Designed miniproteins, single chains, continued (4). Designs and how they scored, part 77

Each design is a single chain, and the fold is of that chain. pLDDT is the mean over its residues in the fold that is shown.

## One batch from the design tools (miniprotein)

Design m14664
Fold by ESMFold2-Fast:
Structure m14664 (fold): chain A 91 residues (1-91)
Amino acid sequence: EVVLTEEEKEVLEAAGALQERLRAIVEAGASPETLALLREAAESGDVSAFERALERLVAEGRISEEEAQAAVALVKKDYKSALEYYKKAKA
């Protein structure tokens, strides 16, 4: 079995929580423009499209700047920065 460190477990928990939060926001009716950017990011794997979608969600007041930074870091596989931003978002 793959044994995860405590830090790796925290990263996975943060990733799961961020995914659930973003899914709930999309289901609750994000703007058509934000949904289009999220779709573009999902279809292309373009981190820049994902960043623009998150900037829109911050502007709409649906997520914090720190939550957006955590999600971007996670997509870039910068797990340490993702965890740091996620912890700041929860404080």
Scores: mean pLDDT 72

Design m14665
Fold by ESMFold2-Fast:
Structure m14665 (fold): chain A 87 residues (1-87)
Amino acid sequence: DVEEGAKLIIEAAEKNELKATVKKLSEDGKVLEERELSSVEEIKEMMKKVIESYKLKEEGSLKEAYLFSLTPESLEKVEELLKKLEE
């Protein structure tokens, strides 16, 4: 789920240099903002916003959403962490 995925990304970011892109979307799906994240602090801050947005969406209160995308290199690091959890 989104909360578990966000926690995994935070853990991976603390142990690895992760890079990501975030897009802020309106309720109708228009891109309002786009930025690159490259620091652990930025990724943690964004993951907190993603978790909060998910909770608001479940409650029907969300008017904006965040689309978080790891770079291919960063995605591989998260996938390696997932594989280690299955060992």
Scores: mean pLDDT 69

Design m14666
Fold by ESMFold2-Fast:
Structure m14666 (fold): chain A 73 residues (1-73)
Amino acid sequence: MVEELEKELLTAAKNGDPEKAREIARKLAQIDPERAAQVVSEMRKLNPDAARAAAEALIEQGHEEVLRQALLS
């Protein structure tokens, strides 16, 4: 349920909740790391702290390159 996790991740960014953002990003990255990276890029416009927490979760799971490519788009 990628769409549900995307909504939760964006909601965490809107609410300024970096801990929740990290938790949801880990789940989304397990299913679709490319989409998780795209959502992190979008989160930067809403809350940089939550976006950073989500990005850290992606890096911890080995998706640093996918994240880098999404941030350049």
Scores: mean pLDDT 83

Design m14667
Fold by ESMFold2-Fast:
Structure m14667 (fold): chain A 92 residues (1-92)
Amino acid sequence: SDEERIAFAKQQIESVRETIARIEAVMPEFSPKLQEKAREVIREAEEVIKRIEELLKKGQVPSKEDLRELVLAEASLSVIEIHYIIERKVRE
């Protein structure tokens, strides 16, 4: 339903923002290469969020493709977190 898509989009935006905040908190500990990649992924995620928030502001329902882009943004951010775990483990 439209209500379910809107609710899902809002929940996913919150999740993505929380993941960005976690990454930004530990970003100074990243290698220079991972910092650069993290900034790119965060920028792309913020662009997706902005576009979907503009749709919601206009009273429009996000498409299935819009929701997929939010899920993919979260996945890309999770890959950054995985790389950080690997970097920490290799430094030990």
Scores: mean pLDDT 89

Design m14668
Fold by ESMFold2-Fast:
Structure m14668 (fold): chain A 89 residues (1-89)
Amino acid sequence: SDLELGRKHGQEAIKHYQLYLDTGDKSQRELGDKHFDESSRHYERAAAEGDREAALRAYWLGLSYVGGGDFETAERLLAVADRLGVRPP
């Protein structure tokens, strides 16, 4: 499912970011970014299908994209979370 793929890619992103922090290898950061983006797309799709857990994940990912300056991706993720009424305080 998109929810399960979102979790899997999120875990892979964390693994690659940890390797980047440990080694300074920029290729690990690039792999982490790709998995983070794939995770976000899967959570966006699951949330669009009405999954409230995915909508909550999309909200927090949307805030991360705001912090990273990717406002287009942030808007899409925050919008899908808002449609399901998911707004953590």
Scores: mean pLDDT 82

Design m14669
Fold by ESMFold2-Fast:
Structure m14669 (fold): chain A 56 residues (1-56)
Amino acid sequence: SMSSAEGQAQRYLDEIVSKHPDISEEEKKQIFEELKELALTEDSKTVSAKVQKLIE
């Protein structure tokens, strides 16, 4: 569901921000939308793998 995807995206965004505290508000918004789309279109393992690639 959209609500579930938003929750998943927010958790991943929080992890990215914790590792990259210099990230701008605009970048946070862009990353959040990308993570939300991934959560809606991909399985959880694929989303996790793509998030790890974004972090490192």
Scores: mean pLDDT 76

Design m14670
Fold by ESMFold2-Fast:
Structure m14670 (fold): chain A 73 residues (1-73)
Amino acid sequence: SAAAQAAVARTEALLAELLAEQEAYLKSKGASQAQLDTLRAQAAALRDYVRAHPEDAPTVIAGLERLLAKLRA
């Protein structure tokens, strides 16, 4: 459905924003390539999960919004 596609797109946008901010933070702290690779793999796994289970997107969106709020506080 259009609503499910919109929810998945919103999840992917939030995940990309969180990943970019987390990578920038970790790089500023001298993170290893292994740490960055792990973060990227986790983000990709969550993206793939939401694509397979779009009904769970509202719950994932709420979680990602809370994480972004904490990161920016």
Scores: mean pLDDT 84

Design m14671
Fold by ESMFold2-Fast:
Structure m14671 (fold): chain A 94 residues (1-94)
Amino acid sequence: MVYSEEEIKELEEENKELDELLPKLAEEIRKLKRQEEINELLKEIASLLDSVEERGEVTRELARKLAELLKAGTLSEEEVIKILEELKKKVEEK
């Protein structure tokens, strides 16, 4: 697939925004009441991602979903755990 210069710039801007949001999302997650459960799920997903380096898109999908919750003001322990469990299952089903 051939991308135009404008399409490449849009993709770079999206990736940059997600990269900038990742540390903020991690900090917000650390403030949640079920931090230990969330951290265990994140560690397990991270281990799976380390074994499949080609899937940077899984990390971006996680960041995007969490960013949507953060922007909507609906980021909660229940929603974060649900997203992490769904992503874990999706990665494991490959």
Scores: mean pLDDT 64

Design m14672
Fold by ESMFold2-Fast:
Structure m14672 (fold): chain A 58 residues (1-58)
Amino acid sequence: SMEELKKEKEELFAKYKAEVSKLLANYLATGDEADRAQLQKKLDELLEKAKKLNEQIE
């Protein structure tokens, strides 16, 4: 059902959001390009997984 797919997406976002938030906070504190690269990598992973779920939801 749509509710099951939405729940999977919500769980995925919750799992990655905390990690992404920490990486973002690190980058905002340091301005370091290495921290930015780690943030981008994690965001790319999240977006790719979210895209697969969204394709099923429409």
Scores: mean pLDDT 77

Design m14673
Fold by ESMFold2-Fast:
Structure m14673 (fold): chain A 70 residues (1-70)
Amino acid sequence: MLSDEERAARLRAEIEAVLAKVPDEAVRERGRQTMDFLEKLLKEGRLTVAQVEAAAATLITELEAEIAKL
């Protein structure tokens, strides 16, 4: 089974892969800032990895909507 740290690392990789497909640099930067903030809250113990996964899933949905505008 993956540890919470390994799960968080996989989420970061998934978000970065989706961000690479986003044509708008400002949207990419906002997405990175959101993920950085989620990782900070996880590191500080203010969010669980499951809460970060839920927030990241919402971010992926928003980023995929931007990609679909291509």
Scores: mean pLDDT 80

Design m14674
Fold by ESMFold2-Fast:
Structure m14674 (fold): chain A 85 residues (1-85)
Amino acid sequence: SLDDVIKTVREIAEELLKTLSDEVQKEVQEVVDSIIEKARKENLSGSEVISELIRRGIFETFDLGKPEVGHVLNQIALRLQEKLE
């Protein structure tokens, strides 16, 4: 279900953010929360949530110059994909 996908995304994000700075943690959390809001509003599938994480990661890296944030979003997408198999 979408609720299970959202729970998994949050668990992966929490694990990845444990050793990062408070600033990066906050920036990643804001992006993840934005993706979750979109997923609930538009009833996205797990594969669509993965695609959104990748799209936002590219944007954070290349448009906003935040490669550390983009890298974390990519890692969330990869781990989510593995858990949905």
Scores: mean pLDDT 87

Design m14675
Fold by ESMFold2-Fast:
Formats: sequence, structure tokens, C-alpha cells
Structure m14675 (fold): chain A 57 residues (1-57)
Amino acid sequence: MEELWKKFEELYEKSKKYINFTVTEDERKAMEENVKKWLEENYKKQQEILAKRDAEA
């Protein structure tokens, strides 16, 4: 779980550099928000999945 935050920081930094290179400011902000929310929701979903465990199996 803590690794998710570390990957989030790295992905955010890499994504930010890439976005600045290829897209406009408007699209850059949209991507930043999208990545942020996606990772944040994914983190919460992972905790729920781990709690349920084998719920799908």
C-alpha cells in the first residue's frame, strides 16, 4: 500500500514532464487531475479488495 504513494509521486513527476512537452496547459491540468483521482481511488479500492479478499474467487 505504501508503495502506491511512492509510485504515485514518481508517475506524477514523469507524467508532468511528459505533459509539459506534448500538450497544452489546459490538457495538462486535466491529465494531472485524472491521474491524481485515478491513483487515489485505486488506493482505496485496493484496501477494500484486500479486506474482502477472495470475494471474487
Scores: mean pLDDT 66

Design m14676
Fold by ESMFold2-Fast:
Structure m14676 (fold): chain A 94 residues (1-94)
Amino acid sequence: MEYVERKVEEAKRLLDEALRSRDPAEARELFERAARIVRDVIDLIESTTPVTPKLEEARRLLEEAERIFRDGVSLEEAVRLLREAGELVLEAVR
């Protein structure tokens, strides 16, 4: 629980920094680091806990955020989806 909360907060911090960055390369690296953290946390929870609807939705939002990011459509949209995934992860473990 505490570990998951710390990792989600770290991912949120990186996403806030990505949106504030004036360097597109820096913003991309920050987003990729945040997405990796959220994915690793979801994988950890799935390995130890029965999958809940909130955790399934979090994974779906993570996959959609990564798809939008790869397609180069909108960093802001990708960040919003990844933040929502992080919130659902926190709700799934509470």
Scores: mean pLDDT 84

Design m14677
Fold by ESMFold2-Fast:
Structure m14677 (fold): chain A 85 residues (1-85)
Amino acid sequence: SDEEVKRHILSVLEGLVILLELLNAPEELIEKAREVLKKAQSMSPEEALKLLEEFVKELKEKLPDRKSLNKIADEGLEAARKLVE
């Protein structure tokens, strides 16, 4: 359902913010993650999913060596996609 997709996307984004803070990631990326989360809250599930996809791609480009973070991001994105009809 749309509600499940939205809740999952927001949960993934919240988790990514926490992980970036714990890893002492660049402040610019942490701020961007918070803005992405805030923006996703007011979006449709479809738009929030696209935003999550774009952010996950950016994390891979900016933090390619953060394998565990990128795996968590990918798994969260895949789970969100499976909830979409």
Scores: mean pLDDT 85

Design m14678
Fold by ESMFold2-Fast:
Structure m14678 (fold): chain A 69 residues (1-69)
Amino acid sequence: DGALRRQLLEEGLAAHDQIKEDAKKLRDALLKQGVPEDKALEIARQKYYDALGQHNLALQERLRAERAK
């Protein structure tokens, strides 16, 4: 239990950093393509929250599987 929780926390921190970087890269790519800053930020923010939501659901699924043992 404790080992899995620590692993999930570490993976969560790494995933959060990656999701944040992916959103920044998307924003920068859109700005380079001439997309207005407000639209680029809106799209990047949507991607950021969607990715966080998917990651959190995956973490909950792994925790449920562990508790079911």
Scores: mean pLDDT 78

Design m14679
Fold by ESMFold2-Fast:
Structure m14679 (fold): chain A 88 residues (1-88)
Amino acid sequence: MSAEERVLSLSPVERAILREMIELTKGEPVPVGEAVDAIIERLGLDLGEVNKSLKSLVEKGLLIIREEGDSTLISVDPEAAEALRKLE
């Protein structure tokens, strides 16, 4: 499945979270806890909805989770970021 097809399969909430992640990361990995807190603050979503949507986006390969030392980092897949820009 192409990155564009994966982005098109997203719910409105998942798409909003992906868009916010692109703005938050600016192409760099960020701590997962920092990303979650920022999404809750900026989008007004509850913790459960954010966690559910982030898990879905990771399972679809649109977000990447990496463990570095004592930190879990999250970043946006570059192809997913480009696909969203083309569709928006």
Scores: mean pLDDT 82

Design m14680
Fold by ESMFold2-Fast:
Structure m14680 (fold): chain A 68 residues (1-68)
Amino acid sequence: MTREELLALVDQYLAYIRQQAPDLYPEFAATVAEVVARLDAGELTMEQALDRVGEAVAAVIDRAVAAQ
């Protein structure tokens, strides 16, 4: 996976969360921005960045499903 492919995937998740859980969008966007920044800084591998994005998506789904 290239950086461009990761950003395209991230954009798809951002659009999905903005539509389905708009109240959770700012926190998700901040988490994803941190992951991308750390990838760009060489602190994360592409695999680690992808895993963290997946974890962030799962966390948003769990929070959205939980009775708040």
Scores: mean pLDDT 81

Design m14681
Fold by ESMFold2-Fast:
Structure m14681 (fold): chain A 94 residues (1-94)
Amino acid sequence: SSRIAALETAARIHAAALSFLGAEKAAELLVEAVRTGDLELAEKAVEVAKKEAEEIVKNGKSLTGDAKKTAEDIINAAEAAAELIREAVRLREE
């Protein structure tokens, strides 16, 4: 399905953005969740992204110098990717 492929591609783009922002562990889990359709792994990736975002805020380190904005971008990208993965899995089950 072209729609499933588009959702999976969009989720991978968000995972790449997470890696760029410093949430590398969450990015790896999201790529695996796209590959496997594992919704529990997608949820775990969001929780890992939140922990990586907290670490960036604590350390004051980010690519843009605004650790809080970077943390928000990480959480938003992870949640967006997980939603795309859920929709892709839903369409595969129809």
Scores: mean pLDDT 86

Design m14682
Fold by ESMFold2-Fast:
Structure m14682 (fold): chain A 91 residues (1-91)
Amino acid sequence: MQAQREHQLRLMEEGAEFEKELAKKYLPEEYEKITEYVEARLEVGKLMLKPSLTPEEREELEKLKKKIEELKAEVGIKFGEYVSKLAQEEQ
């Protein structure tokens, strides 16, 4: 079970790194904000992979969710639209 969670974590970390590199290349002016958004999403994913959360981890999860909502409004929607366009144009 733990080995499967570690595998999922690696896939998520690889995806996050890919998204950051994409933002660096195509959206350099918004790169720092997009990096914050991507890393906040990764941290939520890491917590959600745990079989149970401590009270401190639950509080952290709620803080991360709020941060993601704010960052999504600022850069996440624009970034998502750009990724969607690239997925349609690129192989």
Scores: mean pLDDT 77

Design m14683
Fold by ESMFold2-Fast:
Structure m14683 (fold): chain A 86 residues (1-86)
Amino acid sequence: GEELVKLAERLYERAMELIEEAERALKEGNIEEAKKKLLEAEVYLGMMRIVRGLAKLLGEEDAAKRIDELIDRLDREIEKLREKLA
């Protein structure tokens, strides 16, 4: 369980950095760079969903729940950024 949570935490941290980079690009008027960073963050979200699925498959329910909380936070931040890019 702990190793999968730590992996998900690292993926989450990198995705949040990408979102911050995307928001910076938007402030600078670089919409193409912002969209690129958003797509990269969405790939990390997908990887976190795979890690969560693996935790569930292994019966690591507490780990899966903790990873779900990180996924929900990241998904909300991605949704906010998508709205700004629409």
Scores: mean pLDDT 89

Design m14684
Fold by ESMFold2-Fast:
Structure m14684 (fold): chain A 81 residues (1-81)
Amino acid sequence: SNLDLLLQTQLSGLDAEHAAVVREHAARVRADPSLSDAQKEAALLALAIEAQESRELGLSPEEHRAGLERTIAHFRERIAA
C-alpha cells in the first residue's frame, strides 16, 4: 500500500536507533486488539508523519521517542472519547 511505502521510505531515511523506535511503535499499533483496521492504518500514518518531522528537525532519539509516544497517546484518547 502507499502507507507501507511511505513508512518504509521514512525508515530508510532514519539512523538505526530512530528507525528501531518507529518499528517498535508500529508493532505496538499493529498488535493492539482494541483498534480496528482503519484505526491502525490512521495511527501508522500518524507515526510516519511524526517520524518524517523528527528527521527534518534533527531531534535526539529521546525527543523522537517522546514524540511518537505522544502521537500514540493522542490517537488512543481520540478513540476513547
Scores: mean pLDDT 74

Design m14685
Fold by ESMFold2-Fast:
Structure m14685 (fold): chain A 112 residues (1-112)
Amino acid sequence: SMAERMARDAERSARGAIETARHAARKATASSGAGAAVAAVGAGTEALLAARAGGSEEGLERAKEAMRRAGEGGREAARGAASGDREEAERGAERAAEGARRAAEAAREAAA
């Protein structure tokens, strides 16, 4: 179905965001952390749309909660980048990636 395809795409995007966050951590720059957070928020958004398509109210609410976490991580990473705080940017990127992962899981549940 469309929802199942969207959920698979969201999982792929979330996996990519996690790998990007790990790479940013090795680079240890505030800008790379912010970039990873942007990718994670994008993946989370994709997952939220997939959860909506799935039609599960519980799955959609879990995806919304996970997306809020991804957004918080994105804001933290942006603040770190603006101030040159590598640790804050990295922590934000990790939080955003985890949010995207959970949103993708919720999307899969909604599609089932």
Scores: mean pLDDT 80

Design m14686
Fold by ESMFold2-Fast:
Structure m14686 (fold): chain A 98 residues (1-98)
Amino acid sequence: MLEKMREAALAMLEAIREELGEGVKEKAEKAKKLAEEGGKSGDLHEAAQKIGEGILLATESLSPEAKQELIKALLAGMSSGDAELARKEAREAVRKHL
């Protein structure tokens, strides 16, 4: 579970950075670091909290609706075990709310 959460979160954060460009690079890198730390904690609750904090940080310029869609994408990625699904859903959510 934790490894799949980390993979999905990193894929999502990379998609957000790709769509929003250089303006979010620093925040996206900080968010990736939070996701890595969460995944290494060995605690599912702490991992979810740190990953959530990272996503909120990377997406602070997006609408509340876009943030909700990105959280949904992370959950979809984790439930399927598919990081590419999380990446696709995140990319679509960002594009929809630009």
Scores: mean pLDDT 72

Design m14687
Fold by ESMFold2-Fast:
Structure m14687 (fold): chain A 93 residues (1-93)
Amino acid sequence: SAAERAALLTRLDLLLSEVDTLIDLIDRLIRQGYDKEKLEELKKRLEQVREEIEQLKQDLEAGRLSNQEARERLRRLEEEIARIVDELVQVIS
């Protein structure tokens, strides 16, 4: 439905904001002397997630994906972000 598509697009925009915030946080942690190698690994994973969110948003807006496929891809992206956050917490703990 159009309402479900709009809700999915809103969720993707919120995830983009979260990813950008995490990338900025990682850059600050690198400057503060935390584990640069691990933080750069996490940053690259977040940059890949960002590209996948942007592509999913474009595909959804263009009608190239069903709402079901979009939900499944969004779930996988949310799970990857959660894993990155868990690893980030371990680096700074």
Scores: mean pLDDT 90

Design m14688
Fold by ESMFold2-Fast:
Structure m14688 (fold): chain A 80 residues (1-80)
Amino acid sequence: ASPVTRLIAQALYLVGALLEGNKEEAKKAAEDMVRTLESLPEVTEDDIRLLENLAKLSKEAGFEEAAKILQDAVERLRSR
């Protein structure tokens, strides 16, 4: 599968976990997305914005751990 298709699938999985109130699945989804993006030789601004938006959504939903994983990844990716 293309990286874009994988990221979209992972984003949908994360949103699903947030809607179900499943903190463990949300954390796993966040970690899986970060691993996918950090393994890419190039990360686009749109990819980073996706992580920023998902971090905000996770925080607003009360999923602080998932939000922190995503936000920390944004900071690392912008420092490349």
Scores: mean pLDDT 81

Design m14689
Fold by ESMFold2-Fast:
Structure m14689 (fold): chain A 67 residues (1-67)
Amino acid sequence: MEKEIGEALGRMAASVTKLAAKKAVEKGIVTQKQADEAIQLVEDAGSDPEELLKAMRKANELLKLDV
C-alpha cells in the first residue's frame, strides 16, 4: 500500500530523472556532474513521496528543465 507506492514512485522518479539528465547533458544545458547530482538527489530521497517530490523539483532546477 503506502510503502509499495513509495518504492514504486522512487524507482520511477529515479528512472525519469536519469532520462531527463541524459537529455540535458546531450543538449549541453548542464554538465555530466550536474546531471549525476540531480540523479543522486532523487535516489537519496528514498521512498517517501513528499521527499521524492521535493527532490524531483530540485533535480529539475539543477537540470534547468522547464516542465
Scores: mean pLDDT 75

Design m14690
Fold by ESMFold2-Fast:
Structure m14690 (fold): chain A 99 residues (1-99)
Amino acid sequence: GKEEVKALLEAAKAQLEAQIARLEAENAPAELIEMARLLLETFQALLENLDDKEKVKEILEKLTEELLKMAREMGASEEGLEEFRKSHKAFTEWLLEGL
C-alpha cells in the first residue's frame, strides 16, 4: 500500500545519498554522479506527491526520459534503451497500483 511505497522510497533515498558520497569520494565519472543525483531528486519529488497519482506518473516519465538521454550520451545501445524504457514503464505501473 501507500505506506509501504513511502517506506521503500525513503530507504532508496537514504541509500542514494550514501552512494553519491562514495561516488564523489572515489572520483567516479561525473555522469554517474549526475544520474544518482537525478534519482535522489526524483525520489524526493515522489515522496512529496504520493497523494497525486497524475503527478507521480509525470515525475516518473520525466525521470525515464532524462535517464534515457544520459544513457544514450554514455553510449548505450538502442536495444538497451528500449529495454530500459519497458522496465521503467512496468515500475511506474507497479508503483501507481501500490498507491
Scores: mean pLDDT 81

Design m14691
Fold by ESMFold2-Fast:
Structure m14691 (fold): chain A 95 residues (1-95)
Amino acid sequence: VKEKILSLLEAAKKEVKERTEQLINESDPEYAKKAKETEEKVVELLEEAKRAAESGNFQEAIELVDKSAEVAGETDKAIAEFLRAVREQIEELVA
């Protein structure tokens, strides 16, 4: 369970970075700056979720992923929806 959750969180970090880079390339400088700041906060929360999962605190990891989806939603709904799907996958693994 732990190994699968850690793999999902690592993949989620990569996907968020790739999706944000696409948004930056297609956006005005003001939105690009906001997107980068949001990415940094989301990645930080996913790193905290990874540490929680490594410690066996799966509920804390789920809460941190959900918080990352809320933060992502301030900039882009598709990234937020992606992170909610990741949260659901983790919940299924710990059930």
Scores: mean pLDDT 82

Design m14692
Fold by ESMFold2-Fast:
Formats: C-alpha cells, structure tokens, sequence
Structure m14692 (fold): chain A 65 residues (1-65)
C-alpha cells in the first residue's frame, strides 16, 4: 500500500516545517526560557520527522518488486 508511505512522508514534511519554524522562533526569542522551550520543541519535531520518514522508507522497501 504505497498510499500509506506517501501519507507518512506528508506527515514527516509537516513535522520538518514545524521544527524549522520552532528553531526560527528560538533564534528570535529574547527570553532564555522561551528559547529553551522552542529548542526542545524543534528537537522533538525533528525526531518525529525522522521516525515517520523511516517508516515510509521501510514500507516502500517492503513493496519494491
């Protein structure tokens, strides 16, 4: 089911965009606590991107003839 892999890739790209936005927010923050919060959020979102992308890649590999 290639459609599942495509859905996971789409979700991964959303997490990537959110991670980049969080990193930008951290860089623009003047409050150290707020900066740390955005940095933690960015790291979490990047981790989710990597997980979903790995799942999508694994599914595609299983369906390669």
Amino acid sequence: MKEKADELDAQAEKYRTMSENARAAAAGSTDPGERAQFERASAYLESKHNELKAQADALRAEWEA
Scores: mean pLDDT 81

Design m14693
Fold by ESMFold2-Fast:
Structure m14693 (fold): chain A 100 residues (1-100)
Amino acid sequence: SLLEEARELLEKIVEFLKEKGYEEEAEKMKELFEETVKALEAGDVETAIKKLQELKLLFIDTLDKLIKEKKISEEEFEELKKLFDKLMEKLQEEIEKKRE
């Protein structure tokens, strides 16, 4: 399912961030993902969109920190961004399916 694929993508992102020492940010991303999934399962599209935007903003902020602290290479940045873009695509597809 799209949510199972999204969860696998999130797990890869979370593992990467934890290895870089960003455990707190990784745990918060997981929390926001679970809140998005819970809202989608409840048919609460507005809350799902809000939580998805919060997840996106946290990801952008975390990437900025990784760059500033020189903890990420250009190649790692591109791969992490690709994983996150795929994650967002899967979650957006589920949101569209719940729009009736």
Scores: mean pLDDT 86

Design m14694
Fold by ESMFold2-Fast:
Structure m14694 (fold): chain A 66 residues (1-66)
Amino acid sequence: MPLKVYIDETDRQKALQIARDTANRLQRDNPFNLVLGVEIVDKKTGETLARAGGDMELINKRTLEW
C-alpha cells in the first residue's frame, strides 16, 4: 500500500525524486513485498507534492514517468 513520507521541501521536482528514491529503498528493504508506493507530503501544509507507484519502476523496470 502507498505510504506517506513527509518532507520540508516545497520544490515539486525534488519531491518527485525523493518519491522515486524512497520507493526503491522500500523495495530493497521488503524484498517479499510485491507492491510499494509512496506519497510525498509537505510537512507544514499536508499537501501531496508527488506520488510514485513503486511497482511501476521496481517491478516493471520501466522509466515511464507519467
Scores: mean pLDDT 60

Design m14695
Fold by ESMFold2-Fast:
Structure m14695 (fold): chain A 83 residues (1-83)
Amino acid sequence: MKVTFTTSTGKTKVLDGNASPDENAKAAEELAREAAKQSPVVEITVKTDKRNLPPSVTAGMKAALEAARAAGARGYVFVDVKL
């Protein structure tokens, strides 16, 4: 399962639901830190065709919010489910 994380700054990262939580967390943290350099508000949209996200993708969402806050930005994550 693959999901796309898109920042309000236009950066994207594709995460794999079968990857480890740590791998997805690192990728999402990097994405959020780069977005925080360009904007005091970091909005990340997670696009998926599944109602339930795997724990490794949820770990990425949490890591992105934490990284944005640690960088002094306001962090938001939106889940866009297209069935």
Scores: mean pLDDT 79

Design m14696
Fold by ESMFold2-Fast:
Structure m14696 (fold): chain A 73 residues (1-73)
Amino acid sequence: GKEEALKALEEAYRVAAAERDGAAATGAWHAKQQLEEGNVEGAVKDLEAAIKASTSEKARKALEEAKKQVEKI
C-alpha cells in the first residue's frame, strides 16, 4: 500500500545519499513528494527518470524496489 511505498522511497533516498548518487537521491525525494500529494503517476515518472540517471547500482536497485511498491498502489 501507500505506507510500504513511502518506506521504500525513504530507503531509496538513504541508499542514494550513502552512495553519493545525487540523481537517485533527488529522484527519490521528488517521487516521495508526488506520492504524498496522491500523484502516483508523477511518482512513477520521477522514479523512471532517477533510475535512468542513477550512477550507483545499489541506488538503482533501491529505486527499482521503490517503483515496484508505488506500482502496487
Scores: mean pLDDT 86

Design m14697
Fold by ESMFold2-Fast:
Structure m14697 (fold): chain A 65 residues (1-65)
Amino acid sequence: SALDEALARFREAATKIRPSLAAGLDALIANSTPETVLAVGRNMAKIYPELKPLVEALEAALAAS
């Protein structure tokens, strides 16, 4: 789905910036809501502005679901 694709793209972009985030993000995506992942992504984008377009794509995919 578009939401799963947006989550995967966000995960890949975040782990490219900081590879140590991979396990934590995988656990967050598997064990929490997409709304929680979006909230975490918004906070991460404040520190890593390069994540902002991925967070915007995730927000759009959530709104469309």
Scores: mean pLDDT 83

Design m14698
Fold by ESMFold2-Fast:
Structure m14698 (fold): chain A 117 residues (1-117)
Amino acid sequence: SEVEELVERLRRLNREQQELLERLIEALEKKDIETALELARRLQALNDEQIALIEEAIKLEPDNELLHNLLSGNLRQQDLLAQLIEALEKKDIETALEIARELQELNEGQQRILDSI
């Protein structure tokens, strides 16, 4: 179905987000702010793409609670990514690391929801 295709695309994008988050944490531990900013912006673009795909899936299955829970998580990630970019622009590595770890936990939660669909 069209929803199955959208969910499979979301699973791939969420796995890509997981890899980029691991690279982000490594860059932050090395205090490489330039690489961390590049990765944060790539994560923001991936998250925005996921939100658009989830909204399309919800149009097809408006009563699917798992899709609404998934959207809520990606909207929270959108807020955290904006805070991450601000922290990085201020060179606040400690705050950026805390936000990156929260994003990693949220991403793992999103993967569990996707695997349940």
Scores: mean pLDDT 92

